Designed miniproteins, single chains, continued (5). Designs and how they scored, part 36

Each design is a single chain, and the fold is of that chain. pLDDT is the mean over its residues in the fold that is shown.

## One batch from the design tools (miniprotein)

Design m17222
Fold by ESMFold2-Fast:
Structure m17222 (fold): chain A 77 residues (1-77)
Amino acid sequence: EELVLSEEELKKLQEVQEKLFARMAELIAKGASRKELLEEVIRALKEILEIIKKYRPEFVPLVEERIKELEKRLAAE
């Protein structure tokens, strides 16, 4: 029951992560707020959710709960 990601899964996750960092850099250069940066993180997690949904649907509820927590934190800001 060790969670081992395949090379294909890891590659897709890394692509989402690199895209997130690039977008965050652009937002910072534009003088974006902390809220805007957090929204971009949430968007990236939703893309990760699609990948998990395809390869590990069993873990979808766990990832969805994490996204909801971050969205609540964003709303509380």
Scores: mean pLDDT 76

Design m17223
Fold by ESMFold2-Fast:
Structure m17223 (fold): chain A 91 residues (1-91)
Amino acid sequence: SEEAIGQLEGIIAALEHALKGVKDEDTRELMENLINTLKEKVKESKDPEAQKALEEAINYVKRVMEEYKDGREALEAVINYLKEIIEKLKS
């Protein structure tokens, strides 16, 4: 799905930029904002493959927020997972 790849690449770029300057305490708010952005993209998408990829991303962000104590490690885990989704979509 070209739509899913484009959306996820944009999100990854924004998160990688945020990671360079974000304080650990602020990462929870970034994760919550990411979930909201992904939910909006799911609602706007007409591609079932894109919707599925974005929903998988939402579920992963929610799990990471529960499991990680370090916000920067949590954010890096999300970035790596989104990159993995893109590779699966390109295959």
Scores: mean pLDDT 81

Design m17224
Fold by ESMFold2-Fast:
Structure m17224 (fold): chain A 65 residues (1-65)
Amino acid sequence: SMADQKMREFEDLLAEALRNRTGEDALAVVRKAQEIHDDPNMSAEQKQEVARLTDQTFLELARAA
């Protein structure tokens, strides 16, 4: 589904942010998370999971800074 595709794209962006550790990749994660949050076709559970993963990833990035 389109929702599953968006979730996969988000997960790929998370992996790139953790790998490359650039502000550009971190910004791409935030933009995709916002896109998912604003999408009426995404479930509340998917939106909550995206928020959780975004927070977890940024905490991990902060620990390495």
Scores: mean pLDDT 85

Design m17225
Fold by ESMFold2-Fast:
Structure m17225 (fold): chain A 90 residues (1-90)
Amino acid sequence: SELEEFAEKVDREALEVIGPRLKAEKDPEKQKKLLEIARHLGKAVYYAVYEKDLEKALKEIEKALELAKELGDEELVEFMERVKEELKKL
């Protein structure tokens, strides 16, 4: 299904983008923010795919986006923005 394909794609991209950052990061405050980004991203996908609640999904992705901006990581910001746009198309 389109929703299952979306969830699998986001999970794969999260492992590729967030995974290496978590492994490389030595600052505990930045590690905490990376884990919070991953958590909010997971909740956004859960709300969109399983609850079919786009409003809740968008609120969660906005939280992940703000944390990515606080980290100053443009690739993470771009990833969160792409997920947000894909959510709006569901």
Scores: mean pLDDT 87

Design m17226
Fold by ESMFold2-Fast:
Structure m17226 (fold): chain A 88 residues (1-88)
Amino acid sequence: IDYRALSREEMVDMLLPLLETFGFSREEVEELVEAALRASEEAGLKNPFLVLGLIMQEIVEGKIRSREEALARLPELIAKAKELEEKL
């Protein structure tokens, strides 16, 4: 899959089945994807999936339990994504 060719809708549809298992609605997933893409663009990240991947990891680990928690932690996750991009 060419991740750079994925639309926002395709990203939501890809993530939704997993995030629904953790109690997220479609609207919450759409908001998280939009916020992550916007923050990645503002931060100059080449790979917006790094931030989305970090959000998914924190949700799976039980460290993020809501949309509000994910959005509040977005600046921290952007900083981590930039560090990971520098290593790659």
Scores: mean pLDDT 76

Design m17227
Fold by ESMFold2-Fast:
Structure m17227 (fold): chain A 65 residues (1-65)
Amino acid sequence: SQEGINIAVATAIRLVALGARALIREEDGKIVITLVDNSPAARREAEEAKRLALERGEQIEVRYL
């Protein structure tokens, strides 16, 4: 959905600003954020994206490498 995409794009920008490496992909209509660098700040950003998505009826999965 557009809302899920908007959340993912905003999250990508924040992760880049933190210097955190991440892979963001769409798999079968679901957005997946895979953190390569799992610093506490990067984890908080990814988990916040998941929370915001859930609040808005969307699904974002967070994975850690």
Scores: mean pLDDT 83

Design m17228
Fold by ESMFold2-Fast:
Structure m17228 (fold): chain A 65 residues (1-65)
Amino acid sequence: VELGEKLRELGEESGDPAVAKSGEAAYEAAKNGDSAALRAAAHEVIEVSKDPEAVEAARKVYEAA
């Protein structure tokens, strides 16, 4: 849950709606224990984000999911 919450916060701070949406999806997936959805949302952040901190957090979520 904590990593999904971090991705949501970083997405909101990025100002990019696509990153914000992916972070929100990661938070919901983590809250529900859906590892497949969490991994997919983290992968989306890695692909669309230009923020190194968001990419690193997403990579950790992807590996942990």
Scores: mean pLDDT 73

Design m17229
Fold by ESMFold2-Fast:
Parts: structure tokens; sequence; C-alpha cells
Structure m17229 (fold): chain A 108 residues (1-108)
């Protein structure tokens, strides 16, 4: 259930938490296929949702702002890694790895 993910990411919306997880799973799936361009597209989509729905004083918002800064500097690989690793860290902390792996396999 996405309620725990919403709380951990300090988001205003459970639907936002679900979309972030789906987009990061898609980004991971595309990276496994060697499609960095599509992985970047989904990282940007997830980051936009974090910037819109995360509380401004949250770690999630701070990470999203750093991702945005890296993207503006052309540091695309660093931006991709930062956001994927951050979301995966939260997923592991919540024992949601199985759900995340199922989503990644669905989009492979």
Amino acid sequence: NYEKLKEALELESEEAAKKILEYIAKAEAYLKKGDKEKALEYVKKANKILLEYAKEDSLSYAVAKKVEELLKKGEEEEAIKLLINFVKFVVEALDLEELFEELVKKYE
C-alpha cells in the first residue's frame, strides 16, 4: 500500500507517491535495457511530482531540488542516479522492495 511511501516521502498525495514509484520503476527498467534517454524522461517526470507534492521542508523536496540543479548543469547521469537511489533507499526502509521489483519487471 502507498500510504507508507507517502508518509516517508513527506508527500501531500498517496496518488503522487504511487506515480513516483511507477516512474522510478520505469526509469530502472529502461536503464537495464540501455535506454538512458527514456530513463531520464521518467526521472524528470518523477522529480516534477516531488517538487509539486513534497513538503518544502522535507528531505524529498531537497533531493528533488538537487536533481533539478544537476539537470540544469547537464549532469544527467548524476541526476538519474541520485533520484533512483533515493527512492530505492526509501523503498528498502519500508520493506517495499518486492513491489518495486514487480513494477520494474512489468516495464522490462
Scores: mean pLDDT 88

Design m17230
Fold by ESMFold2-Fast:
Structure m17230 (fold): chain A 70 residues (1-70)
Amino acid sequence: SITSQQSQQISKDISIIKKDAKDVNAPQSVFDKIDDIIAKHNSGSASAFTISVDIGIVFIQIGVRKTFPK
């Protein structure tokens, strides 16, 4: 089970990646991945570790887009 503090951090991280993805005009595939992360978190089908890794991967994908689409 995810602790209340971990759940709050995950929700905050999801909100940040959603906003950042929109700000960089990310492709629909990035938003689909974010939606998959949300679905896994809400259903409890993935561990906290797996969700954190998936969020980290999306952060990297957004960061690359911030650097290169200029």
Scores: mean pLDDT 73

Design m17231
Fold by ESMFold2-Fast:
Order: sequence, then structure tokens, then C-alpha cells
Structure m17231 (fold): chain A 96 residues (1-96)
Amino acid sequence: SSMEEKRRKLAREIVLSLKEGFIKAAEEELAKVKAGDLSSLPALVLSLSANVDAKTSAELFATLKQDLDDAQTQAFLAKAQAIIDKIKKKIEEEKK
């Protein structure tokens, strides 16, 4: 019983650490795209997909298949930032 509790706590800590790692990667890739490196868009989507539901992930990948104009790119970056902010809040709530 005590061993099962320790395993569950360790599993939770590992999963939380992985989620934080993927969000940090998403923030770094988002910063690159904002600086003009559009080649970082696939890495941004991959990093985000680890922390979002299947529907949101599919929508993000579908956006990558479109030829985005500047306005559409800015809208996508705003959406990516909102997703990062939401996930960061959930991670901090899970730590309490």
C-alpha cells in the first residue's frame, strides 16, 4: 500500500515535469516564430500537442497545412500564446 502511494506520487511528479518541459519548449519555439522564424511552426505545434486534447491538436496541425498570410499567422500565434497560458495555469494548480 505505501509502495503504491510512492509510485503514484512519483508518476505524478514525472508527468508534471514532462508537461512543464513541453510548455517551456513551446514558449521557446513561439519566441522564434514571433522573431520571424516560420520554420519553427511545426516544432511549436508538436510541443503544444503534448498538453492539449485531440481536437485542439488536430486543429493546430490543420493550420500548418494552410498557406497563412501575415494576419492569419498573427491570429495563430495569439491562439498558441493563449493555449500556453491556460496550460501553465493548470500546471500551477496541479502543484498545489
Scores: mean pLDDT 83

Design m17232
Fold by ESMFold2-Fast:
Structure m17232 (fold): chain A 107 residues (1-107)
Amino acid sequence: STEQILSLYEQLVGIATQVLDILFENTTDPYKQFMIEIVRLQLQQRLADVKADPDPEKIVRTAEQLVEVMQQLYNRYRSELSDAAAQQVDQLIQQINELVEQIKRLV
């Protein structure tokens, strides 16, 4: 159902926000912190757009794009993370990928 797909997408955005929080807390460069906050605003805008017009096919596309953005951001900032923080982000990104596959199965 569209409601179930939307619920999974909201969970995905929640986990992505946790990734951004970890990256922000582990980055001392104000420019990198600024870039993380821009991504946070983009996630909030995408969620608002999806809630206003919940189209299953659109949700799949935005979910896949969100995964790519999270992976690119993590790859860019990974060298600044402690081993523990990097492991936490790896686990959260795996959860994001699992949620995308669940969304795709419902569409």
Scores: mean pLDDT 88

Design m17233
Fold by ESMFold2-Fast:
Structure m17233 (fold): chain A 94 residues (1-94)
Amino acid sequence: SIEEEVRELVEELEEALRNEDFEKVEEITKKLVELIKSIKDEELLRRVYGYVAAALTRLYAEFQAEGRADVARKAAEVLSRVAEAVKEQMEKLK
């Protein structure tokens, strides 16, 4: 169910970014960070991060190609925040 919740949140995040609904982007980003902090299994944490990073990297490239620099920057900021949350959670799991 965690992997399903991540997929649903990433789909909502993609839609929010495409619509430039940055309030919704912030809401979803907070939910992703909370979900990451709930993961106690290192392998699951790595898989979740891989999925989110792949999606946001693709979106960043697409928005850059479309000349949507502000949205691309927001996607990069979300990825940075997710990466930091994963790093902190990995350190806690040791």
Scores: mean pLDDT 89

Design m17234
Fold by ESMFold2-Fast:
Structure m17234 (fold): chain A 68 residues (1-68)
Amino acid sequence: SAVIERIAERELARLGISGVSIEQYSAAVRAAREHLARGDEEGALAALKSYGFSEEQARALVAALKAL
């Protein structure tokens, strides 16, 4: 989705994350959002980490998604 790709680009820039593809990031964010919609924050963190994000990056992304 073009909307998810655009959100991914903005969040990557905001968090100073480089070296991750927009496609990979948008898939990770989508998976994390599905977990958060169920109240599963641990699942959201695990999903982000499975896509190559560090613990610190995953926690920052979960916080950002919860603020939206």
Scores: mean pLDDT 75

Design m17235
Fold by ESMFold2-Fast:
Structure m17235 (fold): chain A 59 residues (1-59)
Amino acid sequence: MEDVAALDPDSADRIGVALATGDRELARRLAEKAGVRNPEAVAALSPEQAGAASRVAGS
């Protein structure tokens, strides 16, 4: 989750939406464009995991 926590809010939101719609390839591409070190790991996340990371970062 550290890779997701390092993203700006807009990029994290877009990745979360892609995961929620089941478009793992789009999520991987968005993570790669955002400079994530392992975009395949981000594409494997569930929407719930991405949302949990955002809530922790917002605290």
Scores: mean pLDDT 64

Design m17236
Fold by ESMFold2-Fast:
Structure m17236 (fold): chain A 80 residues (1-80)
Amino acid sequence: SLAAREQALFERLAAIPDDAERLVLLAQALVEQIFEELERGRISLEEALEILKRMAETAPVPEASKIFAEAAKELEEKLK
């Protein structure tokens, strides 16, 4: 899937300290693309939430992890 391919690219940008800014921008772009896929009906709310939680757990920098965690929280609020 598109989300899995982009997650793989994110993982490949493995931690050099000067990459933190790029990883934050990539995390924001990945969240935006996941919401676009969700809006288009290509993934479910549950699938999007699972992907975002997994990316928060695997993100190499805390700033990127926070972006995914906050997006996951937004989706959890929509499931209530």
Scores: mean pLDDT 74

Design m17237
Fold by ESMFold2-Fast:
Structure m17237 (fold): chain A 57 residues (1-57)
Amino acid sequence: SPEIGRKAVVVAILKGEIYFAKKHPDNPYQVWSIEELEAELERAEEELKKLEEQERQ
């Protein structure tokens, strides 16, 4: 499903953003807090899980 693929990419991007933010806490271009990024990641992972479960039925 294209939707599952897109959501998986969003999850990967958010994981990378969190990893980069933790390694570079003094980055002046970091607009989002780590807490905000982690909250978005949890939402994206939950949505991905639901889409994967729907595709199996």
Scores: mean pLDDT 80

Design m17238
Fold by ESMFold2-Fast:
Structure m17238 (fold): chain A 77 residues (1-77)
Amino acid sequence: MSEDVKKAIEKIEKLAGVSVKDVPAPLGFPLDDLARVEALLEELKANAGEQSPQVLFNAAALYEYLKKHPEHAAKLL
């Protein structure tokens, strides 16, 4: 795993307050647009530390995006 992917995962985990490995994969929202990914990251930042279902869902969606597009990790830093 690249250093950028590790840093992006750590950032998501810090904002969500949980390990993303323990979050179930989101069903039904395809992240195929970087602007949508950036919007989810902003929502995660706005709700940082709350550990709500919305925060967990957004963290899982960002983690799934990074698994498919590790080259975009730097864009999430």
Scores: mean pLDDT 69

Design m17239
Fold by ESMFold2-Fast:
Structure m17239 (fold): chain A 88 residues (1-88)
Amino acid sequence: SMEELKKEARLLLLEAYRIAETSPRAEALEAVDRFRDWVEANLPEDSVERALLLMGAAVARLYVEKNKSDKPDLEAAAKYEERIEKLK
């Protein structure tokens, strides 16, 4: 169903954002590109949700391209862990 696809897309989006935030540039780009490819393969071309998710993926990709290097991003990893700890 469309509701199940939206739920799956949300979980995949959160995972792609986690990897993009906590990983080096190359791994972050690969995660965002995998999410984009999943959206293109699984959601209808005339879907508003598809268009919005592809826009989100494009914005995330631009963020990674401008803000990340292949050096370890220890600060981003620590910040992500802090946010997860607060949700427990």
Scores: mean pLDDT 77

Design m17240
Fold by ESMFold2-Fast:
Structure m17240 (fold): chain A 70 residues (1-70)
Amino acid sequence: SMELIEKAKELIKKLLKERGELSLEELYELTGLPKSVVDAALNELLAKGEVVSVDGSNTEKELFKLAKPP
């Protein structure tokens, strides 16, 4: 539901604030939410610019973090 996606967005932001950078798999494990809900929430956060991907040529996995303040 849309309400679960909103709750997932809050959980993702909290986890990223506490831990810094997390992969998609870590977000699945730490939220305990269905992958489809986490995917939808993360995509919305990325679209809004509240979360950014960290593309490191030296990382096996794409990492996500909170965007810097404007």
Scores: mean pLDDT 79

Design m17241
Fold by ESMFold2-Fast:
Structure m17241 (fold): chain A 84 residues (1-84)
Amino acid sequence: MTQEQLDIEVRLGLLQIAVAVAKLTIERYPILEKFKPKVEELSAKIEQLDADLRAGADPAALQQRVNELEKEIRKLIKEIDKAI
């Protein structure tokens, strides 16, 4: 594993934790149920990125995808926080 691949793997792990926390928060507060489809979408994107990383996809292309996914997850967390 290259350093770049390891950095992507660590970032994906942190995003998985963030999505898991968002999912638990939605389960606790019924008012947040409207965000459930977006959480499931982002979870699927994380799984696809991890699969592509394991399949040997180009690290530079993966970094761009991780950056975009991080932005989407941060936006979701901010919207959940505002709704509570």
Scores: mean pLDDT 83

Design m17242
Fold by ESMFold2-Fast:
Structure m17242 (fold): chain A 67 residues (1-67)
Amino acid sequence: ATVLELTELERRVAEAIKKLGFSKATIDKIAEEIGVTREELLKHFPSKEDLRRAAVRAILNERARKE
């Protein structure tokens, strides 16, 4: 399902940003770290702000799992 695919992609984006650092994380480098195409990543996250929000959501979801 698209929603579940987006959630998984958000988690992978968060991990890539943690490795690269947000200020140095480009869409191209994040796509390489995740193993997706730049075009696929841009379709779901057209800006760095969208990528940052995805990372925050992944962290909040992890926190919710641990209560």
Scores: mean pLDDT 69

Design m17243
Fold by ESMFold2-Fast:
Structure m17243 (fold): chain A 73 residues (1-73)
Amino acid sequence: SFDEQVRRNAQAAIDLARSLLPNADPETKKRLEDAIARLEAALAAGDSKAMWKGIEELNRIIVEGAEEGKLTI
């Protein structure tokens, strides 16, 4: 279902972000940790809209970090 796919995508985003934490500068690491916590809360609440926002937020932090040389991917 759509909700199952969103949950799967949310978990994948969390797993990816966690794997990148050792490669992040302190500011980007803090942003990733905060975004992971928000997405985990959305996943626990079963809020599909909050999960989509959390996935988008994590993806944005990763892209911005990589573009700024603050995150090695």
Scores: mean pLDDT 87

Design m17244
Fold by ESMFold2-Fast:
Structure m17244 (fold): chain A 70 residues (1-70)
Amino acid sequence: IIAGAGSGSYTIALVLRGERDKHYTIVDIDKQTADESTNLLNKAGIPAESRIGDGVKVVKENPDAILGAG
């Protein structure tokens, strides 16, 4: 899970790492930001979906979630 993915900087880092074996849920309060990050992952062959929600709450409730920089 990636919460508050910003402009996609964190998703680009995942692509560069070659992380292909995981499914990512991109959570952001802004639909455009979530969609941009999800599209970057999918274009790189990484399965991802977008979800609109409070990124801070998601990180608080999910210890494996990462808060991305905007």
Scores: mean pLDDT 63

Design m17245
Fold by ESMFold2-Fast:
Structure m17245 (fold): chain A 83 residues (1-83)
Amino acid sequence: SELELAERRVEGLLRVAEVLSEVDPEAAKLVEEGARLVREAARAHAAGDEAAFAEAERRLAEVEKELRENYGELVKEAFRKAM
């Protein structure tokens, strides 16, 4: 299900955030916010709340952009270690 796929993504992101928390707590917080937004988007979609889904996806894109622009290499290393 979509909720199960989202929960697997959230678990992966929280593992990345855990790795980041020892190196850059602010980057870890952004990844945790991303995980929250993934869960929020999946729940909104399951509820048929198109407006809430679109808002969560928009905010997730902003978090992903900030991570890429300010923490790109650090986040890549954390993903390698979390996998």
Scores: mean pLDDT 85

Design m17246
Fold by ESMFold2-Fast:
Structure m17246 (fold): chain A 99 residues (1-99)
Amino acid sequence: MVEEIEELLQKNPEEGVEKIIEYLKDEDPEIRKKALIIARIIALKGTKEQVEKLLPYIVEATFDEDPEVREEALETLEAIKEKFPELAKEPIEKLKKEL
């Protein structure tokens, strides 16, 4: 999964991002957690455009039924805030008021 998505991101970045979005919507919480880890790698090493496309799904994952998925989503949002503060500032601030 991780290696397959990394290869896809190199060959076709748009398709790679779409595949991560599919995994973030998966019925299996283990797959959603892995997708959030990959999204965090993109937040640290990828482009702002890739992060912007993933951001709504990462925010949605902070409200996930699985507590481990929520934890991974929060860590991913903190990574985005550190690298691209303009993208994550308002979503994280709103989440902190609800949590």
Scores: mean pLDDT 75

Design m17247
Fold by ESMFold2-Fast:
Structure m17247 (fold): chain A 81 residues (1-81)
Amino acid sequence: LSSLSREEAVARLLAALEDESLSREELLAAAGEALALGADRARIRALLRARGISDREINRAMLDAEIDEGIALIVEGVNKL
């Protein structure tokens, strides 16, 4: 099931966000991947804030995920043709 595969990937990325050994850049990269896979935006934001990431950096990661989501919707529309 696609939902299970996505959930597993999200769970692994969320576990990585709790890893104190990750750099700020690695945390933002992992958060972006989790958001692209449909992870809860509010939860990702809270985890990044807990790690001391700025709202500006969080907003950028969330915007990138939102753009990817918009592109996916366009591709789905074209597939109907």
Scores: mean pLDDT 67

Design m17248
Fold by ESMFold2-Fast:
Structure m17248 (fold): chain A 80 residues (1-80)
Amino acid sequence: SGRELGLEYLEFLKELAEDAIKLLPKEQQEKAREVLEEVVEEFKKWLDANPNASEEEVEAKIKEMEEKFQEKMDEILEES
């Protein structure tokens, strides 16, 4: 199901993001984790609101989520 696909990608993203975040200075780690939590929460809410979403719709939402996370991370890194 699309929801299952979304949850798998969410778990994968969380693992990659956590590994990357731990390499940042402590202040940036806190901000990055907050951004990750916001993006994860938004995506989970979307999955719950769209239980019949197709795999294509989920893939499109994953791309949107990735772009949003990247934009927020760029803002944090620029503060360095």
Scores: mean pLDDT 78

Design m17249
Fold by ESMFold2-Fast:
Structure m17249 (fold): chain A 86 residues (1-86)
Amino acid sequence: EEEARLADEVADAIANGSPEDVVATLDKLREDGHDELAEEIEEILRNVKEGKVKFPKTEPGRRLAIAADKHSENAKKAAEEYEKRK
């Protein structure tokens, strides 16, 4: 599914990219009409920033939550950058 691929791109940005890369990927999701997926990912990043780990019901969401927890510093910085833009 396209959403699973897009979630994997965000997970890769969290693991190997910069906070700005993560924010850019979220912006692209919203531009492409994947608002619900972008909101789920934003919540995952916010939860990691707050020291909470939640495992979503979807497989892509769970994989992304694991990546965000494993790379918590990058996830926290991405959440902070995204909050500044709102």
Scores: mean pLDDT 74

Design m17250
Fold by ESMFold2-Fast:
Structure m17250 (fold): chain A 56 residues (1-56)
Amino acid sequence: SEAEEAARRGAEAGGAGAAYGGHQAKGMTPDSMARAIRAGEEGDAEAAARAAYEGA
């Protein structure tokens, strides 16, 4: 359960950063992309989601 919760949080943070990182050519600014990647690296799912929304 705790391991699954940690995996889910990691997947959400990594998914937001990695998925948006893979789609930066869609017109996302380098600044918003850098914020999304950084938040994902820090494991901050909320910050990663916020940065991804700004890039969308």
Scores: mean pLDDT 56

Design m17251
Fold by ESMFold2-Fast:
Structure m17251 (fold): chain A 58 residues (1-58)
Amino acid sequence: AEEEFEKYLKLVEEELRKRLKENFNQSEQEKNEEFQTLLSDIREKVKEYNELGEILLE
């Protein structure tokens, strides 16, 4: 379900944030911005996948 996947993405985002801050000594903000963009892209792609699935099932 979309809600369950949204919650999962939220947890993954929080986990990635913690790991990046712990392991990155420099350019932390720059890398943080990049992974935020990737997560946003993944969210958009998942949304499109769900929409496409609805179309294919109809």
Scores: mean pLDDT 63

Design m17252
Fold by ESMFold2-Fast:
Structure m17252 (fold): chain A 84 residues (1-84)
Amino acid sequence: IDQVRQEIDEALRELEELLRELKENPSEEKFRELQEKGRQARERLTRLLQLARDGGDPQMVRYVSEAIRRVDEILAEAEAFAKE
């Protein structure tokens, strides 16, 4: 469980770093990398959310749901930035 939370935190940190790099030095390559990593993170989080629900862990359900929301926010911000 602690390892799962660490993996989620690390994935979110990587996406935040990619978003910062994209804003500092915009490139199509960085945008595509952020989109791909964000998609992969969201898929993994969706699976973890299902496992948390099946396991009856309301704290993990909340934690993973918050992480999914954060990934969606990062991807939306990157998409909006890329359209400028």
Scores: mean pLDDT 81

Design m17253
Fold by ESMFold2-Fast:
Structure m17253 (fold): chain A 87 residues (1-87)
Amino acid sequence: AVDSLPKEELEELEEKAKKVEEALKKGVITEEEALEKFIEAMKEAGIKEEEIKKMLEEGKSIELSEEQLLEIIKKTLELLVEEIEKK
């Protein structure tokens, strides 16, 4: 859960999130690239491609544990930061 994260880990996630937000505002990365990395993070977290597609096309929420959601967020931010650093 967000409330149970170590302060240092939470601060690192916030710094990465700010970097991604600034890159999106400046057009360094596109919303399409951000969505692609989010999908990749969901696949790495063990979510089936069929469920991801259904969520995106139908707007249907998939049942995620707080731990799975946190891992997806962490991985998404990591992948987006890597994409920013390549540009």
Scores: mean pLDDT 74

Design m17254
Fold by ESMFold2-Fast:
Structure m17254 (fold): chain A 88 residues (1-88)
Amino acid sequence: MDRLVEAAYIAGFLLAVEHSPEEARREAEAFRKAVEEEREEAIKQGFSEEELDAVVEAFERGVEEGVALSPEEQEAAKAAAKEYIRAA
């Protein structure tokens, strides 16, 4: 759970710093909708409703925090994200 929630937050944050606020928020809406459409199947496969909600909320939180950054902060975040991905 925790690793998946962290990955969702990072994915949303990176999406926001790489894309426009409108595009990032549209992707967050699409992600929530996709999870909702697959919710019953995911639960049957062993995910809890709490885990699915936590993943969606983490992604949306990442997007909103990334969107709230100044252009200078977004450039610093992009550099940090590339370093993190390269280290993984």
Scores: mean pLDDT 78

Design m17255
Fold by ESMFold2-Fast:
Structure m17255 (fold): chain A 65 residues (1-65)
Amino acid sequence: MEKKEEFVKKAEEITREAAAAGKDAVVEAGGLTNEEVAAALEAMKKVAEELGANIGVSIVEKELP
C-alpha cells in the first residue's frame, strides 16, 4: 500500500484546516522519502491555491526516538 497517498491526504486535510483558521499549514513528519515530501508539499500548495488562501505551507522533518 502506498504510504505516500495517505500522507498526501493528511497534508491536504491539515492545509484545509489551517486555511480555514487563517494559519500557516505545517505538517510534521519523519523518515519520509524525497518523493513523499514533494508530493505532499505540492498537494498542500494546490489546496491553498484552490481555497484562495494566502498561507505558508511547509513540512518539518522530525524523527521520534
Scores: mean pLDDT 75

Design m17256
Fold by ESMFold2-Fast:
Structure m17256 (fold): chain A 90 residues (1-90)
Amino acid sequence: SKTLVNVTVTMKDSATLEEVEAIINKLKQVALSNPDVLKVDATISSKHIGNIRVVAKSRESAEKLAEEIEQLAKSDPNVEKVQISIIDLD
């Protein structure tokens, strides 16, 4: 079944709008390059909060993509925290 990956990236207090845009764009490109991804929506709520929502073809694809996104986001020195939820779509 189609599966939603919802990612919230919280930036460090010292982070700039340019830095949150850079990481969110990087995560968006990773998702878009994955052939099992059906849809990607990215939103920047503030200079400290970025969101990306990905619809994947399957739970297995979603879980693998979520792991890749989490690892990549956590490797960024300007990222404070990454929260990911995986939701099956009926």
Scores: mean pLDDT 88

Design m17257
Fold by ESMFold2-Fast:
Structure m17257 (fold): chain A 71 residues (1-71)
Amino acid sequence: EEEERRELRLRQAYGALLDIEREKNPDPQVLLEKLPEIREKAERFVEKYPDFIADSIEQYEELKKLIEEEL
């Protein structure tokens, strides 16, 4: 279950980072070029916050805020 929880957290962090980047830069080309950096940031975030899982829209927004603070 630890691996499954880590994958879920990674997917949520990656998704939040993609949303943040898309909101800042609506150009799909810019987003595409940043995918490797976004992935690395997501992996770093889930290692730093191993217990955070968003179970609601409200928690997902808090996740996005927390990620922005770490970047």
Scores: mean pLDDT 75

